# Designed miniproteins, single chains, continued (3), part 40

Each design is a single chain, and the fold is of that chain. pLDDT is the mean over its residues in the fold that is shown.

## One batch from the design tools (miniprotein)

Design m9458
Fold by ESMFold2-Fast:
Structure m9458 (fold): chain A 96 residues (1-96)
Amino acid sequence: MSEEIEEIAKEVADVVAEALKTHDRETALEIGKEKLRELLREKGYSEEEIEEILKRFEEYYEYLLKNTTGEPNLETIVYTSVYAALGELEAEKIQS
């Protein structure tokens, strides 16, 4: 499962990095969120689980952005936020 989480986090971060070449930061993040929805749906997550993961992703993203000194590396922040959101949800499922 951790390998799959890493793969999803990397794909979303890569999509945001590419989008930043032609789009503003807010648009690049929305493109990344749509890619995250697509990947989670392909992996069999329910729409309710997808919305929960996206909510946690946004919470981690805002937290990391606020607590990063200097110019933030958005690719790293996106990667870490996706990894944390998915990892937390999957850990809750294992503990159930």
Scores: mean pLDDT 80

Design m9459
Fold by ESMFold2-Fast:
Structure m9459 (fold): chain A 60 residues (1-60)
Amino acid sequence: SYAEKAKEAGEKAKEALRAGDSEAHKEYGQQSRDYYLKAKEAGDEKGAEEAKRANEEAGG
């Protein structure tokens, strides 16, 4: 689902941030944001909220 994709991207963004990879952090953070918005648009309110938390933890 889009919510799962957003959470996966958010986790990768957090990993990139911890590794000091600013480019990967920005790319995965943007992907997490895009998937969060798609989950929200699809009416997956619960999944979108979980994806938002993952994105916030990733620094978005």
Scores: mean pLDDT 77

Design m9460
Fold by ESMFold2-Fast:
Structure m9460 (fold): chain A 82 residues (1-82)
Amino acid sequence: MKEEADKLEKEGERAYQNKDYKTAAELFVKAGEIYEKELKDYEKAARWYFRASEAYRQVGDEEKAEEWTKKGLELFEKARKA
């Protein structure tokens, strides 16, 4: 599980550096989902959802950027209460 998240993080960062922001956003979402659903690490999940939001903003997808920002904020609040 964590090894899969680590791979997605590295691939996403590489895509972002190559300005393939759509692929980066999708990979960051997948990494966040592993932290959220499998590892229950809501702080790390939120961080990767915020990275996905940044990548979506780079491609002009404001709707998806807002969606992932909102989800990240919800998970940050959840992590704070744990």
Scores: mean pLDDT 84

Design m9461
Fold by ESMFold2-Fast:
Structure m9461 (fold): chain A 67 residues (1-67)
Amino acid sequence: MLTEEERRVYEAVRRILDHLVAEGKPLDEAKETIDRVIDTLAKKYNLPEEVRERIREEALADLEARY
């Protein structure tokens, strides 16, 4: 099960991803932005590398599916 911190990071990443798509950001720029956001949040909440990578892969897959 997701921890509360993991859930909060997922929700924050999803919200930012929705915003980037709504703004019509180029895919490459959106990928760079979401990667930076995930890195920042993972460091803030001290998430394990495996969790950070899972969140990144899921976010990038969702982003690519919308473009």
Scores: mean pLDDT 79

Design m9462
Fold by ESMFold2-Fast:
Structure m9462 (fold): chain A 61 residues (1-61)
Amino acid sequence: SLMDQVRQLLAQFKDHVLAGDEDAALAVLEEIRRLMGRLTPEQQAEADRLLDELGRELEAE
């Protein structure tokens, strides 16, 4: 599903950020943004929640 793709890309984004690979992280973020445009409003709300959660996690690490 599109949401499963978003979750996989979020995991890849996190891995690249933690590895210090900014170019790869930005490329994955662009793919997430493209997928977000294809989501329903309910799926977009869930994706926004996951992004907020990931942001909090990355700030703590």
Scores: mean pLDDT 81

Design m9463
Fold by ESMFold2-Fast:
Structure m9463 (fold): chain A 73 residues (1-73)
Amino acid sequence: SAAIAADPNNGRAWLAAGALAYQAGDLDEAIEYATKAAELGEPLAWYLLAKVYEAKGDLEKAKEYEEKAKALL
């Protein structure tokens, strides 16, 4: 299903797109998509953001987003 194209407010679709971008090494796109999923209320998006920032070497932001994910989950 083209959920993102059909409904841009589908937070789960943005989360899935962010995870795929992360696996492909497209870290900036992963941040963009995961941020949109987080804004749409997907708690797992904060966990994905933590992983992406860890991959970028930004350990400070990775820790902040991990703590935020733990508070929401």
Scores: mean pLDDT 80

Design m9464
Fold by ESMFold2-Fast:
Structure m9464 (fold): chain A 62 residues (1-62)
Amino acid sequence: SEENKALYEAALKLAEELYKLGVLSEEEFQKIKEEIERNKENPDELKRLVLELSGLLDEAKK
């Protein structure tokens, strides 16, 4: 669905930004990408991942 694609892209973008900032290690980044791929058709899990990753990004800006 279009919603699932938007959430998938948002989760990947957040994970990439966290990796670039050094918040996620290479191993953590790969694990999160695998979790996003596994849940690409599960909007509830994608929403949870987006919220979790967004929270980590906000914490990194402090």
Scores: mean pLDDT 85

Design m9465
Fold by ESMFold2-Fast:
Structure m9465 (fold): chain A 95 residues (1-95)
Amino acid sequence: KIEEARELMRKGAEYFSKGDYEKAIEYYQKAAELLKDVDPVGAARAYSNLADAYEKLGKFDEAIKWYKKAIELASGDPDLRRDVQKKLEEVEKKK
């Protein structure tokens, strides 16, 4: 399950780096779904990356939704939670 999620995260990052944000969304969403019940912090990273991809597409409402979900799941990683909170604040300024 975790190894599968890692491969999905890698593919998501690959598509994100190519500017294929729609494909990145597909892979990050699958990774987050696999991790949400077994690795909440890993799911938080996946949801944060999902939100980053929505932001790149100008879909700010979706980005805000997924950043908030990432913050909820990031309680075990205060540095990640803080970084995602800053991203949320920046996206809210663009709306």
Scores: mean pLDDT 86

Design m9466
Fold by ESMFold2-Fast:
Structure m9466 (fold): chain A 60 residues (1-60)
Amino acid sequence: SKLEKGEEALKRLLEIYEKNPELAEKLKKEIDEMVDKNGYVDPEKVLELIKEAEKKLKEE
């Protein structure tokens, strides 16, 4: 489940890179800040962040 969510997050992040690379780089930095001391990040939180960015991309 977590692995599948991570794959979904990666695919959606790559789609954002194709549409707006600057926004995707900003998202990557925010995701990097969410990484814990063991190098893990919560894929659910990553998906929430990506979903918010996708909404912004649909706005003019």
Scores: mean pLDDT 76

Design m9467
Fold by ESMFold2-Fast:
Structure m9467 (fold): chain A 75 residues (1-75)
Amino acid sequence: MEEKRKELIEKLRDWVREIAGEKAATYVAMALRLYFLGKKEEAEKWLDKAIEVGNLTPEQAEEVRKRVEEAVKEL
């Protein structure tokens, strides 16, 4: 189970890095780790910071949120 969590975090981080840069990617990875720990409220705050720091459009923000939700559902 831990290997699958790491793989999901790395996949999402790498994709966000391509569209929004390193800082946004780091914050999304932090959010996903917090979701896997059941810290949903803290995870949402980090995700919001990632969207702000990455200067994501509403469409890009929606895609990031969707991919986070899909990763959480895979566990």
Scores: mean pLDDT 82

Design m9468
Fold by ESMFold2-Fast:
Structure m9468 (fold): chain A 79 residues (1-79)
Amino acid sequence: MEKLKALEELLKKEPNNAQLWAGLGLEYFKLGKYEEALEYLKKALELDPNLKDAWAYLGEVYRELGKEELAKEYYEKAE
């Protein structure tokens, strides 16, 4: 919870920092907030499509949602 708040505060200062968007997506994923995780991770990739971590985290979220084929596609993009 505290880490999420810290990242949100940093994002207000650096709204174009793709790594912060990806970090927020990961924190929402850890909380089981998969819909929010997807929104933040997609925003990270909109800012930086070469951010491998965001592709990998999207794969993890889709795997938890039971969308195995979609998860595989995102893992491939993370490589």
Scores: mean pLDDT 83

Design m9469
Fold by ESMFold2-Fast:
Structure m9469 (fold): chain A 65 residues (1-65)
Amino acid sequence: SDEILDELAAVAEQAPAELRPLLAEAMRALVNGDIEKAIELLEEVKKKASPELQEKLDKIIEKIK
């Protein structure tokens, strides 16, 4: 969904630079239809993110699973 990709792009803009490659990989997995890989990558980002970003990522994960 373009909406989910737009939400992830917004998260990437707010995220520390070190988390952006993982977010880009998750977005690529979503575009390729690899939902399982996308969720795994977003869970890894969530572990390293601030509480605010963790909440946003959790909502996105719920939308894609």
Scores: mean pLDDT 83

Design m9470
Fold by ESMFold2-Fast:
Structure m9470 (fold): chain A 73 residues (1-73)
Amino acid sequence: SKVEELLKEIEELHKKIMEAIKNRDWEKFYEYLEKMDEKIEELGKYELTEEQKKKLEKIVQEIQKAAEEAFKA
């Protein structure tokens, strides 16, 4: 389904974002973050299951925490 394709793309972007944070590659971080925001906006057109919503929330939370920790150092 379109939802499963978008979720898979978001998971791939999540991995790339986390790697960019680890490497302090802020240019790639913002590029991948923008792409993820576009995919999340597209997902907003569809009705998600509670499991899918929780998974998405967890991804966003993990990115936010990792970025905040990296910016503090």
Scores: mean pLDDT 86

Design m9471
Fold by ESMFold2-Fast:
Structure m9471 (fold): chain A 89 residues (1-89)
Amino acid sequence: SALVERAAAALRAGDAEALDRVLAELHELLLKDPRRALEIYREMLREAERWAQATLPAAEAAEAAAAIARQRALLDELLADDEKLQEAL
């Protein structure tokens, strides 16, 4: 996915504005095709975790892993709760 590749590039560059643009496009996709958007977001979280483990010092990598775990919990909640997912449409 082009969005996953762009997110990975933005993370490596430390470009918060580029990352925000990718997340905005992902949000637009979520409104049009929630299943596809969630699949892309899951791949983005996996790339973010790899980037953090490869690039950041151990303490910062642990903080990033905790943030990713929180985002994964939100994703899992949306996937488990069809009513919440339908309300997002």
Scores: mean pLDDT 78

Design m9472
Fold by ESMFold2-Fast:
Structure m9472 (fold): chain A 107 residues (1-107)
Amino acid sequence: MAAEARAALEELAALADAAGATGLAAIARGLAAAMEEVAAIPDLERAAEVAREAAVAALRAAGLEDAEPAATSLVDELLERARERGQPLVAVVTETAREIAAQLAAG
């Protein structure tokens, strides 16, 4: 699960970079780095907190602090989708990363 999520997020980051979406690329890389830890946490709220911290840290490292609200909103949406679907957060991350990557590749 975590390895699939990392692969999907790294593909998303590469496509986001190619499209000039530097904030999305930073978020995707930050989330990719955290997926093993996120996958190890059964509690969705706690897993989302780790994911949010990783995305925000990646944005700060890239000098994109203005995008922090967007990263927080994305993780909150992923958490809500996981709750509604009864899925682990890493599964929803994998699906959502693939969906966004497909949209970027089609544009």
Scores: mean pLDDT 85

Design m9473
Fold by ESMFold2-Fast:
Structure m9473 (fold): chain A 70 residues (1-70)
Amino acid sequence: SHDEEAKRLAREALEALRAGDRERALELVQKAISLATNPDLLKALQGALAALEAGDDVAAEVGLREAIES
């Protein structure tokens, strides 16, 4: 499903963020948002995007973990 693909992209974004590749994490989160149809998943991904744009990597990781677990 599109939501399963969005969660896979969220996992890849989390790995990219942990590796210090913030630009890749941002790209993957934006793609995940474009695929997400579940409201809880979409909200978590939007929270992660806002955190990445604000430079808050800790909040971004929390949002990505919430997306994966949704």
Scores: mean pLDDT 89

Design m9474
Fold by ESMFold2-Fast:
Structure m9474 (fold): chain A 84 residues (1-84)
Amino acid sequence: MALEEALRAHEKAVEAARQGAEAAAAGRYEEAAELYERAAEYLREALEYARKAGAPESVLEGLEKAAEEARELAERARALAEAA
């Protein structure tokens, strides 16, 4: 159960990050920031479910790093939107 929930959250995070990258490439930084924030939220959700499922430490570390990177991308996109 928790593993399936972790996988669903991760799939949503990947899609949000993909859309965020496309928005950023097109100069739509406000939209990109919102999408990267959604990706970070889904990655944090995936991390919590992965912990409940007893996922290996390498998987948990990977999800933590991915969530932090998504948050940083959102902050940078937001800064670019404010500058435009």
Scores: mean pLDDT 87

Design m9475
Fold by ESMFold2-Fast:
Structure m9475 (fold): chain A 72 residues (1-72)
Amino acid sequence: SKDRDLNDIRSEVARLIVEGASREEVIEKMKELAKKYGIEMTDEEIEKMVEEIIKAVEQGRKDGEERRRALA
């Protein structure tokens, strides 16, 4: 389904972000994956989704650090 494919794309993109890929590289990869899965997305939608995934990854890092400090 489209939701399944979109979740697979998000997981792949999140992995690249965690591995230290640049914002530009992540956007290009997102465009490639969207085309591969036949998902129609505008450049604006791709950039917005990439930004949301980046923010989610960064928030996860912050939450992990705050929990470590709170438990210390």
Scores: mean pLDDT 76

Design m9476
Fold by ESMFold2-Fast:
Structure m9476 (fold): chain A 60 residues (1-60)
Amino acid sequence: MKEIEERKKEVEETVKTHLEEQVASNPNADEKEVKELLEVIKKQVKELLEEAEKEKKAKE
């Protein structure tokens, strides 16, 4: 489980950084709106990681 949590954190960081860079490139971008988008992305990533965890258990 620790490896899955570490992977999850890395994926979330990567997605978050990418979106933050895009927002920083647009000075008129709403930080609050971007924050909401990041929350949605995190939720989707969480679901994907849960699927990966189930697959890992099926493989072992």
Scores: mean pLDDT 68

Design m9477
Fold by ESMFold2-Fast:
Structure m9477 (fold): chain A 92 residues (1-92)
Amino acid sequence: MRAEELLRRAEELLDEAERLLRQAREAVRQGNLEEAKRLAERARELAEEALRLAMEALRLTPSDDRKLILRAIALALRAIGLLFEADLILSL
């Protein structure tokens, strides 16, 4: 599997996770903690998979491909941020 393909899949999963976390935050604002936690759990699963794909892409990337390395790192950091946000909602 090409590193670029793994990164595209990771980005798609992160976009979906961000969408679910926006909905989860709205559910928190409305006092619907059950819905917020359901959405946050799904977002956490997607962010975990995206982190796994980004790390695998980084492992497959040539050391001289700076653009692809930076993209993999950026997606991994984005995934970590979303995991942290999901865990905060799940702790409510």
Scores: mean pLDDT 88

Design m9478
Fold by ESMFold2-Fast:
Structure m9478 (fold): chain A 66 residues (1-66)
Amino acid sequence: MLEELQKKIEELSEQLEEAIEKGDYETALKLLKERDKLIEELAKVDPELATQFETNLLRQAAERLR
């Protein structure tokens, strides 16, 4: 379901940040690929919700980055 996919994408994003902080690039690459797959799957089920979710994540990331 969409909520499960969204939750998992958020969890993968958190794990990705941890892997990067630890310098574990092997794990970071795996997490990045998994997240991309889930986003693609979400877009196939409901493109509108997938777009909203992606926009929200990018907005939050952009606000933190300067």
Scores: mean pLDDT 73

Design m9479
Fold by ESMFold2-Fast:
Structure m9479 (fold): chain A 80 residues (1-80)
Amino acid sequence: AAPAKPEIILPESLSEEEKELLLEVVEKIVELIEKNDLTPEQVKELGEILGEILKALLEGDKEKAKELIERLEEKIKKLE
């Protein structure tokens, strides 16, 4: 397996705007985890949606990525 590292690495193929959106979403997830006692299932769900957003952005599907970001933001708001 590749060496594990406790840092957020964004793909170089993402635009500056896309990186900013992902960082904003990740920051909200981290804050949510720190403020709230999230279940492993909730953390997994948020991570899966984030992974789908990243995949859509890497595939150049900005429309799908935007819809997934909005869905993730809605989930975050419900968990706050």
Scores: mean pLDDT 69

Design m9480
Fold by ESMFold2-Fast:
Order: C-alpha cells, then structure tokens, then sequence
Structure m9480 (fold): chain A 70 residues (1-70)
C-alpha cells in the first residue's frame, strides 16, 4: 500500500541520516538528526491520511538534507 511504502521510505531515510551523522563525528548534527527523526515519527503516528504521511516524509527529507549539508 502507499502507506506502507511511505513508512518504509521514512525508515530508510531515518536510518541513512542517523548513520551519516554518526559517521561524521559531529555531535551537534547527530543531536539535530535524532531530534528531527523523533519529531517526525510522532507526526507520522498522529497522521490521519496518506497525504499527511507524504507531507511529513517530504518535509523530513528536506530538513535532513539541510542538516547534513551543513
């Protein structure tokens, strides 16, 4: 289902971002990624529609890219 696809996409995105932050040795980046992933997971759990899930995944992707590019 689209919901299962989006949840799998979020899990892959979170795992890759946390791994990249851990490997960087930058504690501030790791803390920022971990906090964002936790916030996004809460929003996903509260989401009532596939459109809300998609919005959370895409917002999370953009914010993770911004943190890891710094």
Amino acid sequence: SERDRLLAEFRALAREALTAAQESGDQAALDAVARLVEEAAGRLAAARSVDELRAVVEETRARLEEILAA
Scores: mean pLDDT 87

Design m9481
Fold by ESMFold2-Fast:
Structure m9481 (fold): chain A 90 residues (1-90)
Amino acid sequence: AKELAREAAEAAGKAAVAAEAAGAIRGSMAAGVAAVAAGVAAATGGDKEAAEAAARAARKAAEVAREEGAEEAARYAEEAARLAEEAARA
């Protein structure tokens, strides 16, 4: 759980950087929120509620990034969501 939450935070961080590089400001901010949420999940040892919150934030980041045409950012955000969902099940 903790390692998966850490990987989710890294993936969300990559989504934020990719969104910023693409000029997707809303996607970058949403991915930043997802990275913070996943970091909290990692810090709490993979707490299920924290991991579920991180997964929701990452799913939202992927949606916003796609709306802005930032496909690479959307891909990293989807990866962050998958990792956070897995952390919540552990």
Scores: mean pLDDT 85

Design m9482
Fold by ESMFold2-Fast:
Structure m9482 (fold): chain A 89 residues (1-89)
Amino acid sequence: MLPEELKERFDRAAELYVEGRKLLDEGIKTKNDELILEAVRKFAEAARLFPGLYPLARWDMEEAYKAATSPEVKEEIKRLMEETDAELR
């Protein structure tokens, strides 16, 4: 991978990660499981795009799982975490 391509990939992953943090913070504040789930999707995308972010993304996914209240949303978060683990471990 060219240095420019690596930087572009990192920048895109960082943007997704920041979007995920914003969604997670709002979801927790408003007790909105859909925002929490969207945050997990953003974290998963960021980790897939730049695996160096995986440890950080994993920690935030675990926080999202703890914050979610709906059993259906918790199951979906768990599924996304397991898929991300399978791809990056």
Scores: mean pLDDT 85

Design m9483
Fold by ESMFold2-Fast:
Structure m9483 (fold): chain A 74 residues (1-74)
Amino acid sequence: MSAEELTELGAKAAQQGDFESARRYLEKALELDPNYARAWALLGSLYRSLGDLEKAQEYFEKARELDPENLAAQ
């Protein structure tokens, strides 16, 4: 399973309100590819939904650093 596939599973879990599974999938995606900007962005959205605004900002900043060149993070 790729970082992209795990990130999509995390996004789906988050949309269904399964934040624990969403976090687990996104963390697994980042274990495979720590430069995968979309996984960082989705973690930011997840923590914002949980009310952890400081952590959300940290993850969004990480995603922005990886995405300014439109990099497919690898």
Scores: mean pLDDT 79

Design m9484
Fold by ESMFold2-Fast:
Structure m9484 (fold): chain A 71 residues (1-71)
Amino acid sequence: KKTELLKKVEELSRQAVELMDAAVAAGRTDVAKYIRDALLKAQDYINEGKLEEAVKILSEAVEKARADLAA
């Protein structure tokens, strides 16, 4: 399960960075800010070994960013 969680964290982090870049390009500094904040918080969770919490916060940020950028 740890290997699967690490893979999810890596994939979600990659998606979050891509969405943050898209938000910056679109002038959506609000979206870029909360993605950055989520990435920083996820890194803290990873450092604490709380991989499930890291997946949760990254998943929420990615979903929110996709919705906000599609509007």
Scores: mean pLDDT 84

Design m9485
Fold by ESMFold2-Fast:
Structure m9485 (fold): chain A 67 residues (1-67)
Amino acid sequence: MTKEEAREGAERSLAAARAATDAATARVSLHQSKEVLEIAKELGDEEAAELAEEAIRTAQRNLDVFG
C-alpha cells in the first residue's frame, strides 16, 4: 500500500464512520480504520494516521450511540 492509498483509505473510513446509522456498520468502520492506522504508521504517513485516528474516534462514538 502506498501513502496515497493509505490516505484515501483513511478518508473513506472517516466518511463511512460519519455515515454509520447502526452498530454493525460502526464496527466495520472501526476495524477498517484500525487497519489503516497501522499501515499509515508503518509507512510514516502522519496525515493518514491522523485521519485514521479521527475515524476510530467517530466509529467508537457511533458504537456508544447505536450499540
Scores: mean pLDDT 79

Design m9486
Fold by ESMFold2-Fast:
Structure m9486 (fold): chain A 70 residues (1-70)
Amino acid sequence: MEKLKKAIEGAAETDILLGGDAETARKLAEQGIEAVEKKDAEKLRELAKEARRQGLPILADELEKVAEEL
C-alpha cells in the first residue's frame, strides 16, 4: 500500500522536473493515491489516460502499473 502511494508521488514529481504542470500532476497523484486506498483499479486507469492527455507520461505509466498490482 505505502509503496504504491510513494511510487505515484515520485512519478508526479519526476514529470514536474521534466516540465510538466505541477498543479495538474499533484492533483492527479492525489486522486491516484485515493484510488489506491479504495482499491479502485478502474479509476487508476482513467487517471492514467488523463495524465497522458495532460503530458504527464511518467505519472501515466505509474498509475497503469499500480492498477495492475491491485
Scores: mean pLDDT 87

Design m9487
Fold by ESMFold2-Fast:
Structure m9487 (fold): chain A 59 residues (1-59)
Amino acid sequence: MIKARAVAPVPKLSEDELELRVGDEVEILEEVDETHVLAKNLKTGEEGIVPKSALEPIE
């Protein structure tokens, strides 16, 4: 299962990015590159690009 949790806050600086708070759970939808993924915030339902370094895999 491709789930992760935000371990750092991620600000939304552009329309393609996903805003995350520490502890938010996301579903990884696809890999954009080796450092970024497209993810869905399971709390808000919003989708966007986030750095892999801000995420900790769960389950």
Scores: mean pLDDT 78

Design m9488
Fold by ESMFold2-Fast:
Structure m9488 (fold): chain A 114 residues (1-114)
Amino acid sequence: SEELEKWIKNLDSEIPIERLDGINKLIENYPEAVKEHKEKIIAILTEGLKDENPTIRAQSAVLIGKLAEKVPEVIKEHLEEILPLLEEALKDEDENVREAAKRAIEAIEEALKK
C-alpha cells in the first residue's frame, strides 16, 4: 500500500523524529512490516536512546515499550542489545527519559511472561 511505503521511507529520513514517527506508524498499523524491517528499526531505536536531544531519547524508549507490547518477538530477539541501553536511560538527566525507560522495561518484562 502507498501508506506502508511512505512509512518505510521515513526509516531512511535524516531527521530523527521522522524516523521515530515512521516506526510508530509501522508498529500501530503494519506489524508484519515491523518484522521485515526489524534490524533497521532496532538500530534506529538504540541510536535514538543515545541521541543528544532528550525528546528523541524519551520517544525511542516509548517506542521500544510499544514494540514489546505489539510485536514482542522482535524485542525478545534483541533483548541483550536493548536492555543495557534502557538500564542506562533509567539514569538519564531528563525525567521524561527516565519515566519512558521505566515503562519500556515494564512492557518488556510483561512480554517475557508470554
Scores: mean pLDDT 90

Design m9489
Fold by ESMFold2-Fast:
Structure m9489 (fold): chain A 69 residues (1-69)
Amino acid sequence: GAMDELRAKAERAERSAIALAEKNGAPELIPAIRRLGRDPSRLEALQRIGVLLALGRVEEARRLLEEVL
């Protein structure tokens, strides 16, 4: 169902964002990323954080996490 698809996307986005946070030397962001990943309605925000981390924009990702939590 649609909720199972959203949850699967959120789980993938969370795993990706955690790996990227570790790769960028920002493991302190992981608890906030996990909190965001628990709410499938916040998938859009979680994906934006993943994109910022993929671009190495750690401080922008941190600010966005603070804004959405």
Scores: mean pLDDT 85

Design m9490
Fold by ESMFold2-Fast:
Structure m9490 (fold): chain A 71 residues (1-71)
Amino acid sequence: MKEEKIEEMVKLALEIGPGLTPEAVEQVRQWAERTVETLSDEEIEKLIEDMKKAVETLKNRRKQWEEIRAA
């Protein structure tokens, strides 16, 4: 079900960018909805897997680059 994939993508995006405003969160959800409609199920599954890896990589790298990354 594509709705389940949308929720997973939004959840992963929030883990990548904690502190998003409610408006930004809604925009991320709209992006996920469009992405799910545009991509095949296999492409969506790969994207979700890539996002999970990005979350882990970003958390590890943020510990090294904790000073500034507001560019």
Scores: mean pLDDT 72

Design m9491
Fold by ESMFold2-Fast:
Structure m9491 (fold): chain A 84 residues (1-84)
Amino acid sequence: SLEERARAAVAEAAEAAARFVAARAAGADATTVTAAALRALGAAIEARLLAEKLAEQGHEEKAAALVAAANAAVAPAGITIGPI
């Protein structure tokens, strides 16, 4: 379902954001840090796009919650994708 795909994207964004934070704390190279940040951003954007499709189907409250979850997931990495 779109909801399951959006939740998977939120989970991916959270894991990538955690990897970014850990890589920075460990003094990893710029390539490793950048790759983790781009993965977190990409997953958060995917979650937003899937949530927008849920809103089009009349599930606006659920879509807003998923976008909020995506923003919360990437916040530790200093990333924001904004509200729906």
Scores: mean pLDDT 87

Design m9492
Fold by ESMFold2-Fast:
Structure m9492 (fold): chain A 70 residues (1-70)
Amino acid sequence: KAEEIAKELFEEFKEQLPAAVKELEAETGIKISEEEVKEGLELAKKLAEVEAIKEVEGEEAARKYREELL
C-alpha cells in the first residue's frame, strides 16, 4: 500500500536527518536553520509519497502525482 510505504520511507529519513544535517553543515560551512529543516521534512514527506506511488502504481502515476504535488 502506497501510504504505508511512504510512512516507512519518511520515518527512516527522520531517523537519519540529525546526522545528515550535521554532515551537510560540515561540508558546506552553512548552518541549517530549524525552519529549513522543517521545510526539508515537508518536501521529503511529499517525495516519499511519490516514491511509494512509483513502487506500487508505476512511474507514470508517480510522475503525474509529483507534478500535481510540487
Scores: mean pLDDT 73

Design m9494
Fold by ESMFold2-Fast:
Parts: structure tokens; sequence; C-alpha cells
Structure m9494 (fold): chain A 74 residues (1-74)
């Protein structure tokens, strides 16, 4: 899906940045995966908003917050 492709691209971009910064391979993969997951949830939220499904978007907000917190923790 387009959302999966966009999330994979975000993860790849972060992977390159972290490697250039000298991060360990484990840290690179953790940050890339957290970025991918956060991006997927944000894309889902945006799609619901575009469809006018504001109640659906509101229900997804806690999950988006959790994925963002996970990203910041890594």
Amino acid sequence: SQNEKNAELAGEGVREIEREAGASEEAVERTAESTRKATLQMNKLNELVKKGDLEGAKKELPQVKQETLDLLAN
C-alpha cells in the first residue's frame, strides 16, 4: 500500500542519517523501525481526516501518541 511504502521510505531515510552519525547497527534498526511504525499510524490518521471520518481519526489518536512516544524513547 502507499502508506506502507511511505513508512518504509521514512525508515530508510532515518537509517541513513543514523548510520552517518555513527550510531550502532542495533540503534539504527530500532530508530528506523520506530519511525516506520509512527509514520504508518500518522498516515492512517491523515487518511481518516481526508475522508471526513473525524470520529475514526479521534479513536486512532491514542495509538498515534503511543507510536510517537516509542519513537522518542529510541
Scores: mean pLDDT 76

